Designed miniproteins, single chains, continued (5). Designs and how they scored, part 43

Each design is a single chain, and the fold is of that chain. pLDDT is the mean over its residues in the fold that is shown.

## One batch from the design tools (miniprotein)

Design m17474
Fold by ESMFold2-Fast:
Structure m17474 (fold): chain A 85 residues (1-85)
Amino acid sequence: DEVNKLAKDFIEKYSKEIEKQRERIKKLAADNPAYKEFLDQVEKLEKEYAERAKTLSPEEQDELRRLFWAKVVELHLQLKEKLAA
């Protein structure tokens, strides 16, 4: 599906940007609770993803990974709102 391919490419591109920002955010987390809260939430999602992935097929794991990154994007947007306030 061409639409699904475009969505996947978009998520992959955005996830790379978030990962780069995570490295910067980790340094900022020492001084600001909002950054630490974001990192803690992402770490919790990573743990939940890893546990759930154990019982899934590779195809289902790919879909779960997509959902994981969608949630990380949502958390990142919430962080940006907290920082702008």
Scores: mean pLDDT 72

Design m17475
Fold by ESMFold2-Fast:
Structure m17475 (fold): chain A 77 residues (1-77)
Amino acid sequence: KIAEEVAELVKKMLEEGESFSKIQQAVLDFLLEKGLPEEKAKAIALKVAKTILENADKPIEEVAEKVKEVVEEELEE
């Protein structure tokens, strides 16, 4: 649920050509609005930004799927 919404947000922002820093901030704000603790939200947002950078040459759909996986793993903790 949350991981899917984060992946959708990231996909939309990548399609709009937003910077990874702006995407990181948007993910952080989204997670805080969902009630995640600040430290956890910051950690997830940073990992999402790193995932985007590591997969910059991949199709946006593939990047979004990897983002979803990362968020799901972090939310399990």
Scores: mean pLDDT 83

Design m17476
Fold by ESMFold2-Fast:
Structure m17476 (fold): chain A 75 residues (1-75)
Amino acid sequence: DTVKKQVESVIDGVKQMIEYLKRQFPNDPEAQRLVAELEETIRRAKNAKSDEEYKKELERLLRLVREAQALLDRA
């Protein structure tokens, strides 16, 4: 319950990040990779059926967000 709500909140922020990456870096292969992995992780999180699965996808999502922030910082 609590973990699921945390994941849902993070997903909303990540969707905004995906849109920004698509708009600002449409031809950047690293940005395209990050967008694809973020979208796949969101899909997996929406199909999660246990707290363990939610935690796994949350961990992946947070790592990808960190990678996206690093890309934005150097652009």
Scores: mean pLDDT 82

Design m17477
Fold by ESMFold2-Fast:
Structure m17477 (fold): chain A 72 residues (1-72)
Amino acid sequence: DDELLEEISRIVADAVRKAGATPEAIALGVKLVSAFAKGDYETARKYAEKLAELTGDQESLEKVLELIDKAK
């Protein structure tokens, strides 16, 4: 659980940085990690998809979705 949260936080932080750390990307990243930490995996998935749409980073999306599936 803590290991998965650490890994997803790292991937999300990297994706936000690649997006230029805009307020929108930061907000999406925070909402994603917060939802994941609360066990709200469906909400985490939605924010992951929105962040990927903003960044164009399909690889980071796939990694985040895999971690969400492992946490279920």
Scores: mean pLDDT 81

Design m17478
Fold by ESMFold2-Fast:
Structure m17478 (fold): chain A 87 residues (1-87)
Amino acid sequence: MLTEEARQLTDQAIELVKQAAKLGQQGKYQEAYNLLQQAERLAQQAMDLLFQAGDYAGAREAHARLVATVREHKDVFEKIVEEVEKA
């Protein structure tokens, strides 16, 4: 079902965001950045599926979960982007 598929994609995106934060803390900025880009693609696919299904409540919930996870690791993600753009 589209809603179940979107949930799996959202969960995968969140896992990648957490893994990227861990890699960023280890100074592996390019690897962390690659995972963040992959997470962004999965999150976009999840949103597209939820909107196709008309599941606006699910889309709002998924967005809130993703935003909360990114905000939790904001400082490390700002450092990842800074170091990758500087290299």
Scores: mean pLDDT 85

Design m17479
Fold by ESMFold2-Fast:
Structure m17479 (fold): chain A 85 residues (1-85)
Amino acid sequence: SEEEIIRQFSEELDALLGEAYERIKKAKTKEQVDEVFAEFRARIDALYQEVLEKHELTEEQKAILDELRDGYLATLERWREIYLS
C-alpha cells in the first residue's frame, strides 16, 4: 500500500541517519566527517532510486518521498555544519 511504501522508506532513511550519526561520533577529523556525509548522501539517493524503480508510484507518492529524502539530506548537512563550526 501507499502507507507501507512511505513507512518502509522512512524507516530505512531513519536507519541510514542513525548509522551516519554513529560514524560521525567516531570521526576524528573533518575529512572523515566529509567522507561520511558524501557516503550517506549517496546511499540516501540510491535508496530513493531503488524505491522509484521497484514501485509504480503516483505523483503524490513521489512528492512525499521527495520531501522525505530532502529532509534527511538537510539533516545530514546541518550535522556537517555543526561539526565544522
Scores: mean pLDDT 83

Design m17480
Fold by ESMFold2-Fast:
Structure m17480 (fold): chain A 61 residues (1-61)
Amino acid sequence: VEEYSTITVVVPVKESVEAAKKEAEDRAYELANERGAAIVDATTTVLPDGSVKVTAVMVRA
C-alpha cells in the first residue's frame, strides 16, 4: 500500500504567473484537505499555452 499520491492542477495566467501559481497551489491544498492528506512536494511548470501547471505530492496522515 502506497501512502503517496499526486494531484495535478492547471490554471490559466490572467494577471501573472505568480497569481496563477497561487491559485493552483490553493486548489491542490483544498483537494489534499478533502482527502485528509498533506502536501510534501510541489512542482510548478509554465505550459506553452500560457497556463501554469502545479503537480503536488500528497501523503495521508
Scores: mean pLDDT 77

Design m17481
Fold by ESMFold2-Fast:
Structure m17481 (fold): chain A 72 residues (1-72)
Amino acid sequence: MELTAEEALARFLAALRDPSPVVRAAAAGQAPELVEKYPETREAVLAALREALSDPSPVVRRAAAVAIERLE
């Protein structure tokens, strides 16, 4: 299945809002790979990861912080 940058970003943003903290943490952890494949998503991904730093789950906050460090 062909996934466009727009579709990949939309799926990433949806996964970051999933009710499961495991799914949100996994999405945050995969953010650097998404940006490597679709560099045009970098600013939107970084903005979403910065919002995830305020997530109620400590595992999601840590995954977001690590992803931001890898992208900066």
Scores: mean pLDDT 83

Design m17482
Fold by ESMFold2-Fast:
Structure m17482 (fold): chain A 86 residues (1-86)
Amino acid sequence: MEEEIEAGVARIRERIATEVSKDEVLKEFDQVEIEDPVVRELLRALINEDYEKFRELRKKLTPEQALAAVRLALGLVDYAIERKRR
């Protein structure tokens, strides 16, 4: 579980550094309805590479919720990349 979260975070960082800007991913993020405000802020922190805030918010979520949030962030990054290729 933790290993999957760390791997996901590393992939998000690599993709944002090489294939998309933070602003492009944030634009896609703003279109997604997320009911849990802690999950929403965790996603924003991940996209903004605010790892201090990510760690604080991570403590308020279950490992399953954190992994789901990281997977959603990866999906948003991949979607932003795909849109640039169209």
Scores: mean pLDDT 78

Design m17483
Fold by ESMFold2-Fast:
Structure m17483 (fold): chain A 71 residues (1-71)
Amino acid sequence: SLKDQIQAAVDELMKRSADILREGREKNLSTEEIVNKLEEMIKEMLSKIKDPEVAKEVKSLGDRLIKLVKG
């Protein structure tokens, strides 16, 4: 279902974001480097999503995560 596809994509976004944030903390990466890694990951995910509604939800949440990281 569309709901299941959105949930799966959101879960993947959250997991991959957490991995990037953990790597950034462990390696003492700058905010700019962390933001760049998040933006690249989100672009990769969006390129693989077939459903426009799923893509819209991932983009919306991804944009909010980037704003949170920037402060």
Scores: mean pLDDT 89

Design m17484
Fold by ESMFold2-Fast:
Structure m17484 (fold): chain A 76 residues (1-76)
Amino acid sequence: MVKYKATLKVDEPGEVWAALVSDDGVVYGTQKVKANEDGTIELEFEVPEADMDKLTGYVVKDGKVKKVPIKIERLE
């Protein structure tokens, strides 16, 4: 397992549920978070290194699920 940080970009500030999901349907990072003033959310998570490139970012706010851009950085 390798530790990573994912940065998600959202267009709506405030509290959201954020999730990182692999193509195989495995959920790695899920958290109720408050987005920063610039609309970013940061999540720390651990995955097998081979699965990192398979991740999709999602946020849920006001009953709506939205796929969002993600940036992933290795923390070791």
Scores: mean pLDDT 72

Design m17485
Fold by ESMFold2-Fast:
Structure m17485 (fold): chain A 94 residues (1-94)
Amino acid sequence: SEAEELALKGGKYGLEGGLEAIKSGGNPTLATAGALSGIGAIFMAENKIGSSLDQGRSAKSGGESGLLAGKSAKSEKGIEYGRRGLEYGRKAIA
């Protein structure tokens, strides 16, 4: 479904936001939360586990944490990827 595709995309961006924040010395708790929630969304969407809402919520959470971690690192890539993850996660649960 479109919602599952949006959740998958959001999860990938949340993961990338967390990873870029780690590379730039950002808050490790927030960066790890972003990466793990992003991975969770990817895993659920690819394996068709849970509802599209569950997948979208995980993607949104990954994007939110990735964005905050990116901001803590002052990482332009971390901020952009986290922002994208949040945007796609929100669209997935809309």
Scores: mean pLDDT 88

Design m17486
Fold by ESMFold2-Fast:
Structure m17486 (fold): chain A 85 residues (1-85)
Amino acid sequence: ELEAKAEALVAEYKPKAEEAYAALKDDPEKLKEVNAELLYEMLTEYFKLLDEKEKEELLEAAEEELKRGLSEETLEIIKKAIEEA
């Protein structure tokens, strides 16, 4: 089930994000970069579980969310993850 695999990925990446926060709490710009890298890695693994049509549908949804206030930075991470997957 896709949902169970997504939950497993979140469980894997949450400790990495917490470790980055602990190490870089005094450097917010570096922490932002590391969190973006972790999000990219997690999304890339998630998108590898999807077929081409599912990836296209998620990209369309993310682009629509940009019109509603999703950050351009987050959209770029999503696009790169889809390309890598």
Scores: mean pLDDT 74

Design m17487
Fold by ESMFold2-Fast:
Structure m17487 (fold): chain A 97 residues (1-97)
Amino acid sequence: MKKYEITITLTSDVVLSEEVKEELRKVAEELAKENNAKLTKFEVKVEGDKTTLTIVLEYEGSLEEAEALANRLAAALLQTARAHGVAAHVEVEVKEK
């Protein structure tokens, strides 16, 4: 099987509360666990009033499965942010490791 590194970058124009950060972490951890992926990075960076969240997963399988997992996680993170009234955008990168 091939290994893939999935990087998801979520950016918001607001500083995220601890509650929102914890819920985003939980979503990432649960989706990784459900899909037998390894969560290797969950980094929150605040610059001024902007928050950048970087999530990195390692997945072993097909490229199509890795891309599907990446898209599902991105959608879940955006929906979680929206549920808390946070406007965010997400960028997804999938590469063979």
Scores: mean pLDDT 85

Design m17488
Fold by ESMFold2-Fast:
Structure m17488 (fold): chain A 86 residues (1-86)
Amino acid sequence: MSKEERTAALATAAALHLIAASVDPAEAEASVRAAIELLERVLEEGSKEDALEALDIVELAAKELEVEEARRRALEAVEEAREKLE
């Protein structure tokens, strides 16, 4: 797996965890935590450009979260990750 392929896979996995949080509020905290851990890995393994594109995908997924607390935490994690890339 190339570095770009791995970064895309991690970003996709993070987005899927956030989507899962939107359908099961009882598991929202665990799903958001898993998404944050995957975002941290994207920042470590991806190029700056690839990481920014991944953050755009994850941010879009986070905005669709129905659980307000999970949405807030996910968006805060995305904002922190963007600040680290700037």
Scores: mean pLDDT 71

Design m17489
Fold by ESMFold2-Fast:
Structure m17489 (fold): chain A 61 residues (1-61)
Amino acid sequence: MEPSPEELERRLLATMLAALASGDPAAEAAVAQAIETLRSTPREQLYATALRLLGELERLL
């Protein structure tokens, strides 16, 4: 269940693109918030934060 960093990155990107393609304003807002969260996250917390955000975005799809 734990993806590699490369797998996590690909899945997160694919999920974000799917959310943006959905046309749902809530999904679009969630992607924008996820990007801002990742941008402000320290490197040592990026993997754990990305895993959490992936799960949150997948629940919206």
Scores: mean pLDDT 80

Design m17490
Fold by ESMFold2-Fast:
Structure m17490 (fold): chain A 99 residues (1-99)
Amino acid sequence: SLYEKAVELRNEAAKLRTEADKLISEGEKLKDVNPQKAAELYEKAADLYTESSKKNREAAELFRQAGYEKDAERFERIAQHDESLAKEYKTKAEELKKQ
């Protein structure tokens, strides 16, 4: 069903976001000692946030099609936040690479 597929995509997105958060944590520990390695971790995290955003947008569309408008709105907001984090950490990675 549309609802079951939306839940699956939501869960996949959450897993990607959790992985990205771990990479950010590791990058933060390294940024002053090894900025090049921190930049690599931030870029990898940004890619995972981008993937999470896409899956949350797909989930939101399926929730809306299934009649779950509040769930659709929620996961659209989460997708926007994931996209914002992806942009932030991509920028931070670029800044670290200039060092």
Scores: mean pLDDT 91

Design m17491
Fold by ESMFold2-Fast:
Structure m17491 (fold): chain A 72 residues (1-72)
Amino acid sequence: DLSNAEKLAKMRGLEHLSPAEAVVLAIAEEMGMKLTPEEIKQIIRGEAKLSDEEVAKFGKAALELIKKLEES
């Protein structure tokens, strides 16, 4: 749920995030990652300097979050 992403964004001081940025923040929190606003924007644009392994882990966390939303 985007509301969970908004809650996480508020706790991180990122309450002016777009819905996409809020989703990325929620996924990063599930992974235990601490991302800056700049890193979140880079990930959304596909310009993030992430390793292939980090991208794969991020994608797995995203799928788990999406499944939780569909099962709720």
Scores: mean pLDDT 62

Design m17492
Fold by ESMFold2-Fast:
Structure m17492 (fold): chain A 68 residues (1-68)
Amino acid sequence: SMEDLVKQSLELAKSTGNGVLYRLVSEALSLALKHGDEDSIRRILDALQKSDYLTLDEIIQEIRKKYG
C-alpha cells in the first residue's frame, strides 16, 4: 500500500541521521500522498534504498514544483 511505502521511506530517511534530509523527504511524501502520486512515492523509496541522494533531490524538487 502507499502507507507501507511511506513508512519504509521515512524509516530509511531517519536511518541516515540527516535531519534536513528527513524533513525534506517527509514533506515530499506528504505532498505525494495527498495527491495520490504512488509513482513519486515509489521513486523516493527506490532512491533511498540505493542511497542515490542526487536522484532523490531531483524527485523532491519535482514534487515541490508540481504540488507545493
Scores: mean pLDDT 91

Design m17493
Fold by ESMFold2-Fast:
Structure m17493 (fold): chain A 72 residues (1-72)
Amino acid sequence: MKFEEIKKKIDELIEQLKAEGVPDNVILGKIFNYANKIIVSTDDPELKEGIYKYVEKIKNEFDKKYNNVITD
């Protein structure tokens, strides 16, 4: 599976869960679970890095929305 396909599936998952009214923290948990399953199932270090970076970007966006991190 290519990184671009994984990114698209994560984006689609977010969109579907938001449409169903699922809370952002649950959405984030489902994204992490999906990403982790792919990371564990692959030996490609570049793919793992790409997935990790994308998930980090999504987490940062959700963390800002929740105001869970104090701005320095």
Scores: mean pLDDT 74

Design m17494
Fold by ESMFold2-Fast:
Structure m17494 (fold): chain A 70 residues (1-70)
Amino acid sequence: SVEEELKERVKEVEDELSEKEKKEIEEAIKLLESEDVTVRVGAMLRIIGILLEVEIRKKLSEEQRAKVEA
């Protein structure tokens, strides 16, 4: 399911997420369970947007990454 796929992708980049991004994703994940299709689509787009920003930030700042943990 889309919800499971998004949760797995979030987990893959969890160490790259800021506290603000994590909170926004948590709020969006709650909205994924909404009965309102518009709300669910909005939540999906927000999660995808955050994931995309993480990937872009990671690529642009690869050499600046000093804190990396397993």
Scores: mean pLDDT 74

Design m17495
Fold by ESMFold2-Fast:
Structure m17495 (fold): chain A 74 residues (1-74)
Amino acid sequence: LGEEAVERLRAAAEALADPAVRAEVLAMVEREREALRRAVEEAARELGEERTRALVEEAVEAFAEMARARDAAA
C-alpha cells in the first residue's frame, strides 16, 4: 500500500506538462517518500486496508489537482 501510494503520486507528477514543475514535484515526492509510505502503512493498520485504499485514491486525486493547478500557473 505505502509503496503503491508513492508510485501513484510519482506517476501523477510525471504527467505534468511543465518540465520545471514536474522536476520540483518529483523531488518533493522523493524527499517525502519514506514519510508517505509509513503514514499509509500506519493508516492501513488502524483503519483497515479497504478504507486506506479509498483515502489514498482521494489523496492522490487531490494531489494531482494541486499539481495541475501549479503546472497551469507556471
Scores: mean pLDDT 76

Design m17496
Fold by ESMFold2-Fast:
Structure m17496 (fold): chain A 74 residues (1-74)
Amino acid sequence: MLSREEAEKLAREGGRDMEEARKLLQQPGIENVKRATGLALRGIGNGLQAAIDAEKLGDEELKEEALRLGGMKL
């Protein structure tokens, strides 16, 4: 069963990945771009999954937070 706690965990993990990706993109070197791209894709995926899970739980606020943390909403 999907829980609000698991959805919150995915949203937080997505947000952390997106923030780390943003910091890596400010560093020189193609290896940092590669790492940032992988983190951003994972963060977007986790944010979307968390938003889907939150919607199934009827938690619209968590859904909006998950989308924003995944970089998909301002």
Scores: mean pLDDT 80

Design m17497
Fold by ESMFold2-Fast:
Structure m17497 (fold): chain A 78 residues (1-78)
Amino acid sequence: MIEELVKEAEEYREKGLKAFKDGNYQEAIEYFKKSIEAYRKAARLAAERGDVETARRLVDMINELKEFIKKAEEKLKK
């Protein structure tokens, strides 16, 4: 379950990064948001199961993706 959510999040993250590199910033934001949702679900489950280290790592990934969304939004203003 957690591993499946992390894999889903990683797949969306890679799609978002690809879209960002290709200049498709709106598409990148959509994929990053989907990735964050999957990581958020995984982090909650990890925390509930006492896997604090995994939960912290997943929260760090969410924060990184939020920064990419901010960068993509900045690009859309140009």
Scores: mean pLDDT 86

Design m17498
Fold by ESMFold2-Fast:
Structure m17498 (fold): chain A 82 residues (1-82)
Amino acid sequence: MDLGTLTLEEAETLQKTLSRIDYVAFVDDNNIIVKNLRPAGDSSIVPQSNTVGKNIDDVKKDFEELKKTLLGDPKLYIIQLK
């Protein structure tokens, strides 16, 4: 799901309201990842150690593979940082 353009503070606040199994990707205006992909509620396990600098389309593909190893059909939310 695309959540639009938010400041970092707004994005971090919104992330705390999402399901614990869901993931958030932070991108710039060129769709490049600016913060490592993490679960919204639990960052203790990060299957991809470094996503910063990758294009969001590559991360979406990687996330579909990751979903095959996760329970509960997690969603990927995309936030463009201002």
Scores: mean pLDDT 66

Design m17499
Fold by ESMFold2-Fast:
Parts: C-alpha cells; sequence; structure tokens
Structure m17499 (fold): chain A 82 residues (1-82)
C-alpha cells in the first residue's frame, strides 16, 4: 500500500470478502467469539504481514476492515430477521 486511501480500500475489500467467505464456507464459519477476537487482533496481524506499512496505513486498513465487516454482518442479520 502506498497511500492512506489505498490502505482504506484494501481494508474495505478484505472486510467484504471475509463476510462473503464466511457465508459461502458453511463448515468453515467461525464462531462469534472467534470473529470478535479476529477483529481485535486485526491491527497487530496487519503490522506483522505488512511491516513496510506506516502505522497510519495499518490503522486506516484495520478501521475500514472492521467497519465494512460489521456493516456487512449487520445486513446479513437483518435479512435473517425478515
Amino acid sequence: MKSLEEASEFGREMGRKAVEDMINAGEKLPSVDEILQGLIRMPEELKRKYPEWSDEQIEAAADAYVDTFTEELRKITQKLLE
């Protein structure tokens, strides 16, 4: 990632893909506790995988991931309540 905008876009894409993969996986579906632990650890995981990224880029990607993941999960929950 070269810019803060690219980091945020990456985070959004990861968040959407994570929710899509979760829905499509069936037997690979993580528990709610596992999901929450993953979200909490996301900034640390990004720092380990992309050590060349600035702290600002890591925060932007993590925030975009969490926001997108939470919003997509909320939409799914809303559909299930229909």
Scores: mean pLDDT 72

Design m17500
Fold by ESMFold2-Fast:
Structure m17500 (fold): chain A 76 residues (1-76)
Amino acid sequence: PSQEEIDKEIEAALYLIKAGVSLISARNALKRGDLEKAFEDLIEYYENMAKAYEILGDTQKAEEFRKKLEELREKK
């Protein structure tokens, strides 16, 4: 693969890791009854997932995650 391809895969993987950390944080916040923190962490999860797929060029998946993000923001 090209250097550009490797760089994109690494950058996307780092965003997926950030998404995973946010999801664990959201779950732990829910267990504590901290709904505000859980909601904010869930938003970060969708933001990082959308960014990861955008970097990989998966426009359809990126747009699906952006749509979920907007739906969640509307539920405030």
Scores: mean pLDDT 85

Design m17501
Fold by ESMFold2-Fast:
Structure m17501 (fold): chain A 73 residues (1-73)
Amino acid sequence: SDELARLFQRIASSLLTGKKVSLDEALSLLKKMLEQGKSLEQIVEEFEKKGYELSPEDVGLLLSFLIEELRKR
């Protein structure tokens, strides 16, 4: 859906500039939120609040993981 694409664009854009962190740190936060049953919108809002920066390659890996986990729901 258009809203789904917009949410992925928001999280990707937020992760391109900010406080540099490892992929493992970002994945740990993502896994914690998924375990807590957070919606995609809530996940996007938390990453925007954290202001994490990842390499474009690591952003791609994080989003691939998120897409696969959402498919299982």
Scores: mean pLDDT 85

Design m17502
Fold by ESMFold2-Fast:
Structure m17502 (fold): chain A 87 residues (1-87)
Amino acid sequence: MDESEIKRLESLLESDIRGLDFDVEAGLYDAETIRKRTENTLKYLDELKKTASPEVQKKIDEIKRRLEEHTERAVAEVEAKGYKTKL
């Protein structure tokens, strides 16, 4: 159970990171939108952590850190390139 949940979270994180990198490269999001999406995911992870086993909690903390680092890079790239959401 816990191992399956960890694998699911890792898969979701990998997909989110790939999607974020693609969207940043394509100029589809501004920094505010990227930050907001990350905040929502972090809140979801915090709620999961409250009911998780110690092993899953440790993995959630690792995932949170990776997501935050990736989001910071994405925001910096968007701001440096001057990209912004259209419409």
Scores: mean pLDDT 71

Design m17503
Fold by ESMFold2-Fast:
Structure m17503 (fold): chain A 88 residues (1-88)
Amino acid sequence: DERDRELARVTQIVEDNVVPKMSEEQRKRLEELDAEMDRAVGDREAKLRYLEEQMRVLLEAAKEVGAPQEVIDAAERGVEILREMREE
């Protein structure tokens, strides 16, 4: 699916640029969301909700670390894709 490939691409851009620079508190929040997604295996709606929350954390981190506009745009696009997937 082209949308799944786009989501993977924008997620990779954001993670590569933001995760090394984000705070320990933000990293801990991402780890907590990963654990919740692992517990929600088999629940597509719950997993998408946690992925959207994770992308929103990455978006806030990108803004705080002064990431390039291309990275911020990628994070915003990731949130949009996940929101659209949840509406299906």
Scores: mean pLDDT 83

Design m17504
Fold by ESMFold2-Fast:
Structure m17504 (fold): chain A 92 residues (1-92)
Amino acid sequence: KKEVIELLRETAEEFRRRAKESKDPKVKELRERTARELEEVAKMLEEGEDEKEVIEAAIRVLESGKKHSEKLGDKESVKLAEETKKKLEELK
């Protein structure tokens, strides 16, 4: 439980940090949106939602973010999403 919340919050913070560094408005918006969605999923777990369901929701957020980042050529966000997804799958 703590490991999942920590991973989601750290990843959201990293997406938010990278959004501030981006000069591309579409990349910035997508990174900020992904960060917000991951924070929402972390809140669900804090509020007592089932951990496996929260992990699955987080993976869906990351898969969506990765797909859109690939279309924008944002390789850094694609890599972050894939690495975080793998860590979440290990926590199931």
Scores: mean pLDDT 85

Design m17505
Fold by ESMFold2-Fast:
Structure m17505 (fold): chain A 74 residues (1-74)
Amino acid sequence: MPSLAEFVDELMAMSEEEVLARLEELLREHQARGLISEETLQAILATARTMSLAELKTLAAVAYAELLEFEKQQ
């Protein structure tokens, strides 16, 4: 996986649609690892659609950081 800094650099160049798509991919990875349910994933995505671009980028960065931390625990 890319570092958090590399991911954040990519994220800063993204449009709202690109950030939402990346966030869904990250949340589906959380689901695949048993960290969240499908219901939780859909609820987060619904809430994310009401967020500003800055809030979306923050949420995506946090979701990515959590996946990196989970990889260290394997």
Scores: mean pLDDT 82

Design m17506
Fold by ESMFold2-Fast:
Structure m17506 (fold): chain A 79 residues (1-79)
Amino acid sequence: LASPEGAKADLERWKKRAEEISKEAQDFAKKVGPEFEPYAQKIKELTEKALASESGGEAGRLVDEAEKIYNEMKEKAKA
């Protein structure tokens, strides 16, 4: 099912997404205030683990967790 080329493409795609969400979360935290720093920190940890991952499946799960936390952060910032 997973070809070497497909696995590499998936991993590269997730690493790019990890970089994007990390930057977005850091920029957002600067705008909404220091009370959201724990969210930005958790997102940074998850995206750094995704960037260090050797598997698209692992990287994808870590990015999904980071996106979930980022969405929670955005919802709390609206309240």
Scores: mean pLDDT 79

Design m17507
Fold by ESMFold2-Fast:
Structure m17507 (fold): chain A 90 residues (1-90)
Amino acid sequence: MSELDFVSEYFSKRFGIDPETVKRLLLEFLSAMSNKDKERVEKIKEEMLKNGVPEETVNALETIATTEPTPLGTLYRIVVEGKSLVEYVK
């Protein structure tokens, strides 16, 4: 299983969202953040919120994508260690 698949399944279970939808949103979000495409980042954040991702979690994802050199690897580590993203960024 890839790091992306593992993280996507975790969020799917945690928030009751389809895992393929989570996987797509995470890939699009990380890509938009890497490209500094503010319009796409805002659109993806809105779609995450609409799908039931809590605002605090969306903000934590944005912080991780901004501050960490390997955001997906960091997300995988946080999830494997049993930590929440919100607790990690505090």
Scores: mean pLDDT 82

Design m17508
Fold by ESMFold2-Fast:
Structure m17508 (fold): chain A 75 residues (1-75)
Amino acid sequence: EQEKRDAEAKKLVDEIATLNRKAQESLAAGNTEEAQAYVDKTVELAEKLADILGWSEEQKEEIIKRAREVATAPL
């Protein structure tokens, strides 16, 4: 079942990249609330990806931090 996990991980990576792009587009349009919703979804998917790949807690936290920093400025 390694192939199934690899396929699911790839789908999550692709979806995270798509949501991150949408968050950036929403920020550029001035839709901060919409951008925040995309960031929240990206964080959720990043946690699922970390679980599938067996990443350490430190690796998971770094991915989540990166997703938040890219999509929205700290308020």
Scores: mean pLDDT 74

Design m17509
Fold by ESMFold2-Fast:
Structure m17509 (fold): chain A 66 residues (1-66)
Amino acid sequence: APGDLQASTAPPEEVGRRLAELALENGWTEEQVRSAVDAMVNAGVLTPEQGEAVREAALRYLEEAK
């Protein structure tokens, strides 16, 4: 199955979860998480719609972990 092995083809929900895990491990703020998603959208690796989905998923996981 294409995408299972590559982060770039993962669903936005999965990308958001992994981003939240990295944020928790590195002590990122919510602003840093938002900035990371914005950087991915600006780099063209995510569409604006995908960026919103990733951001929402990541922030939800961060909120649950706190």
Scores: mean pLDDT 74

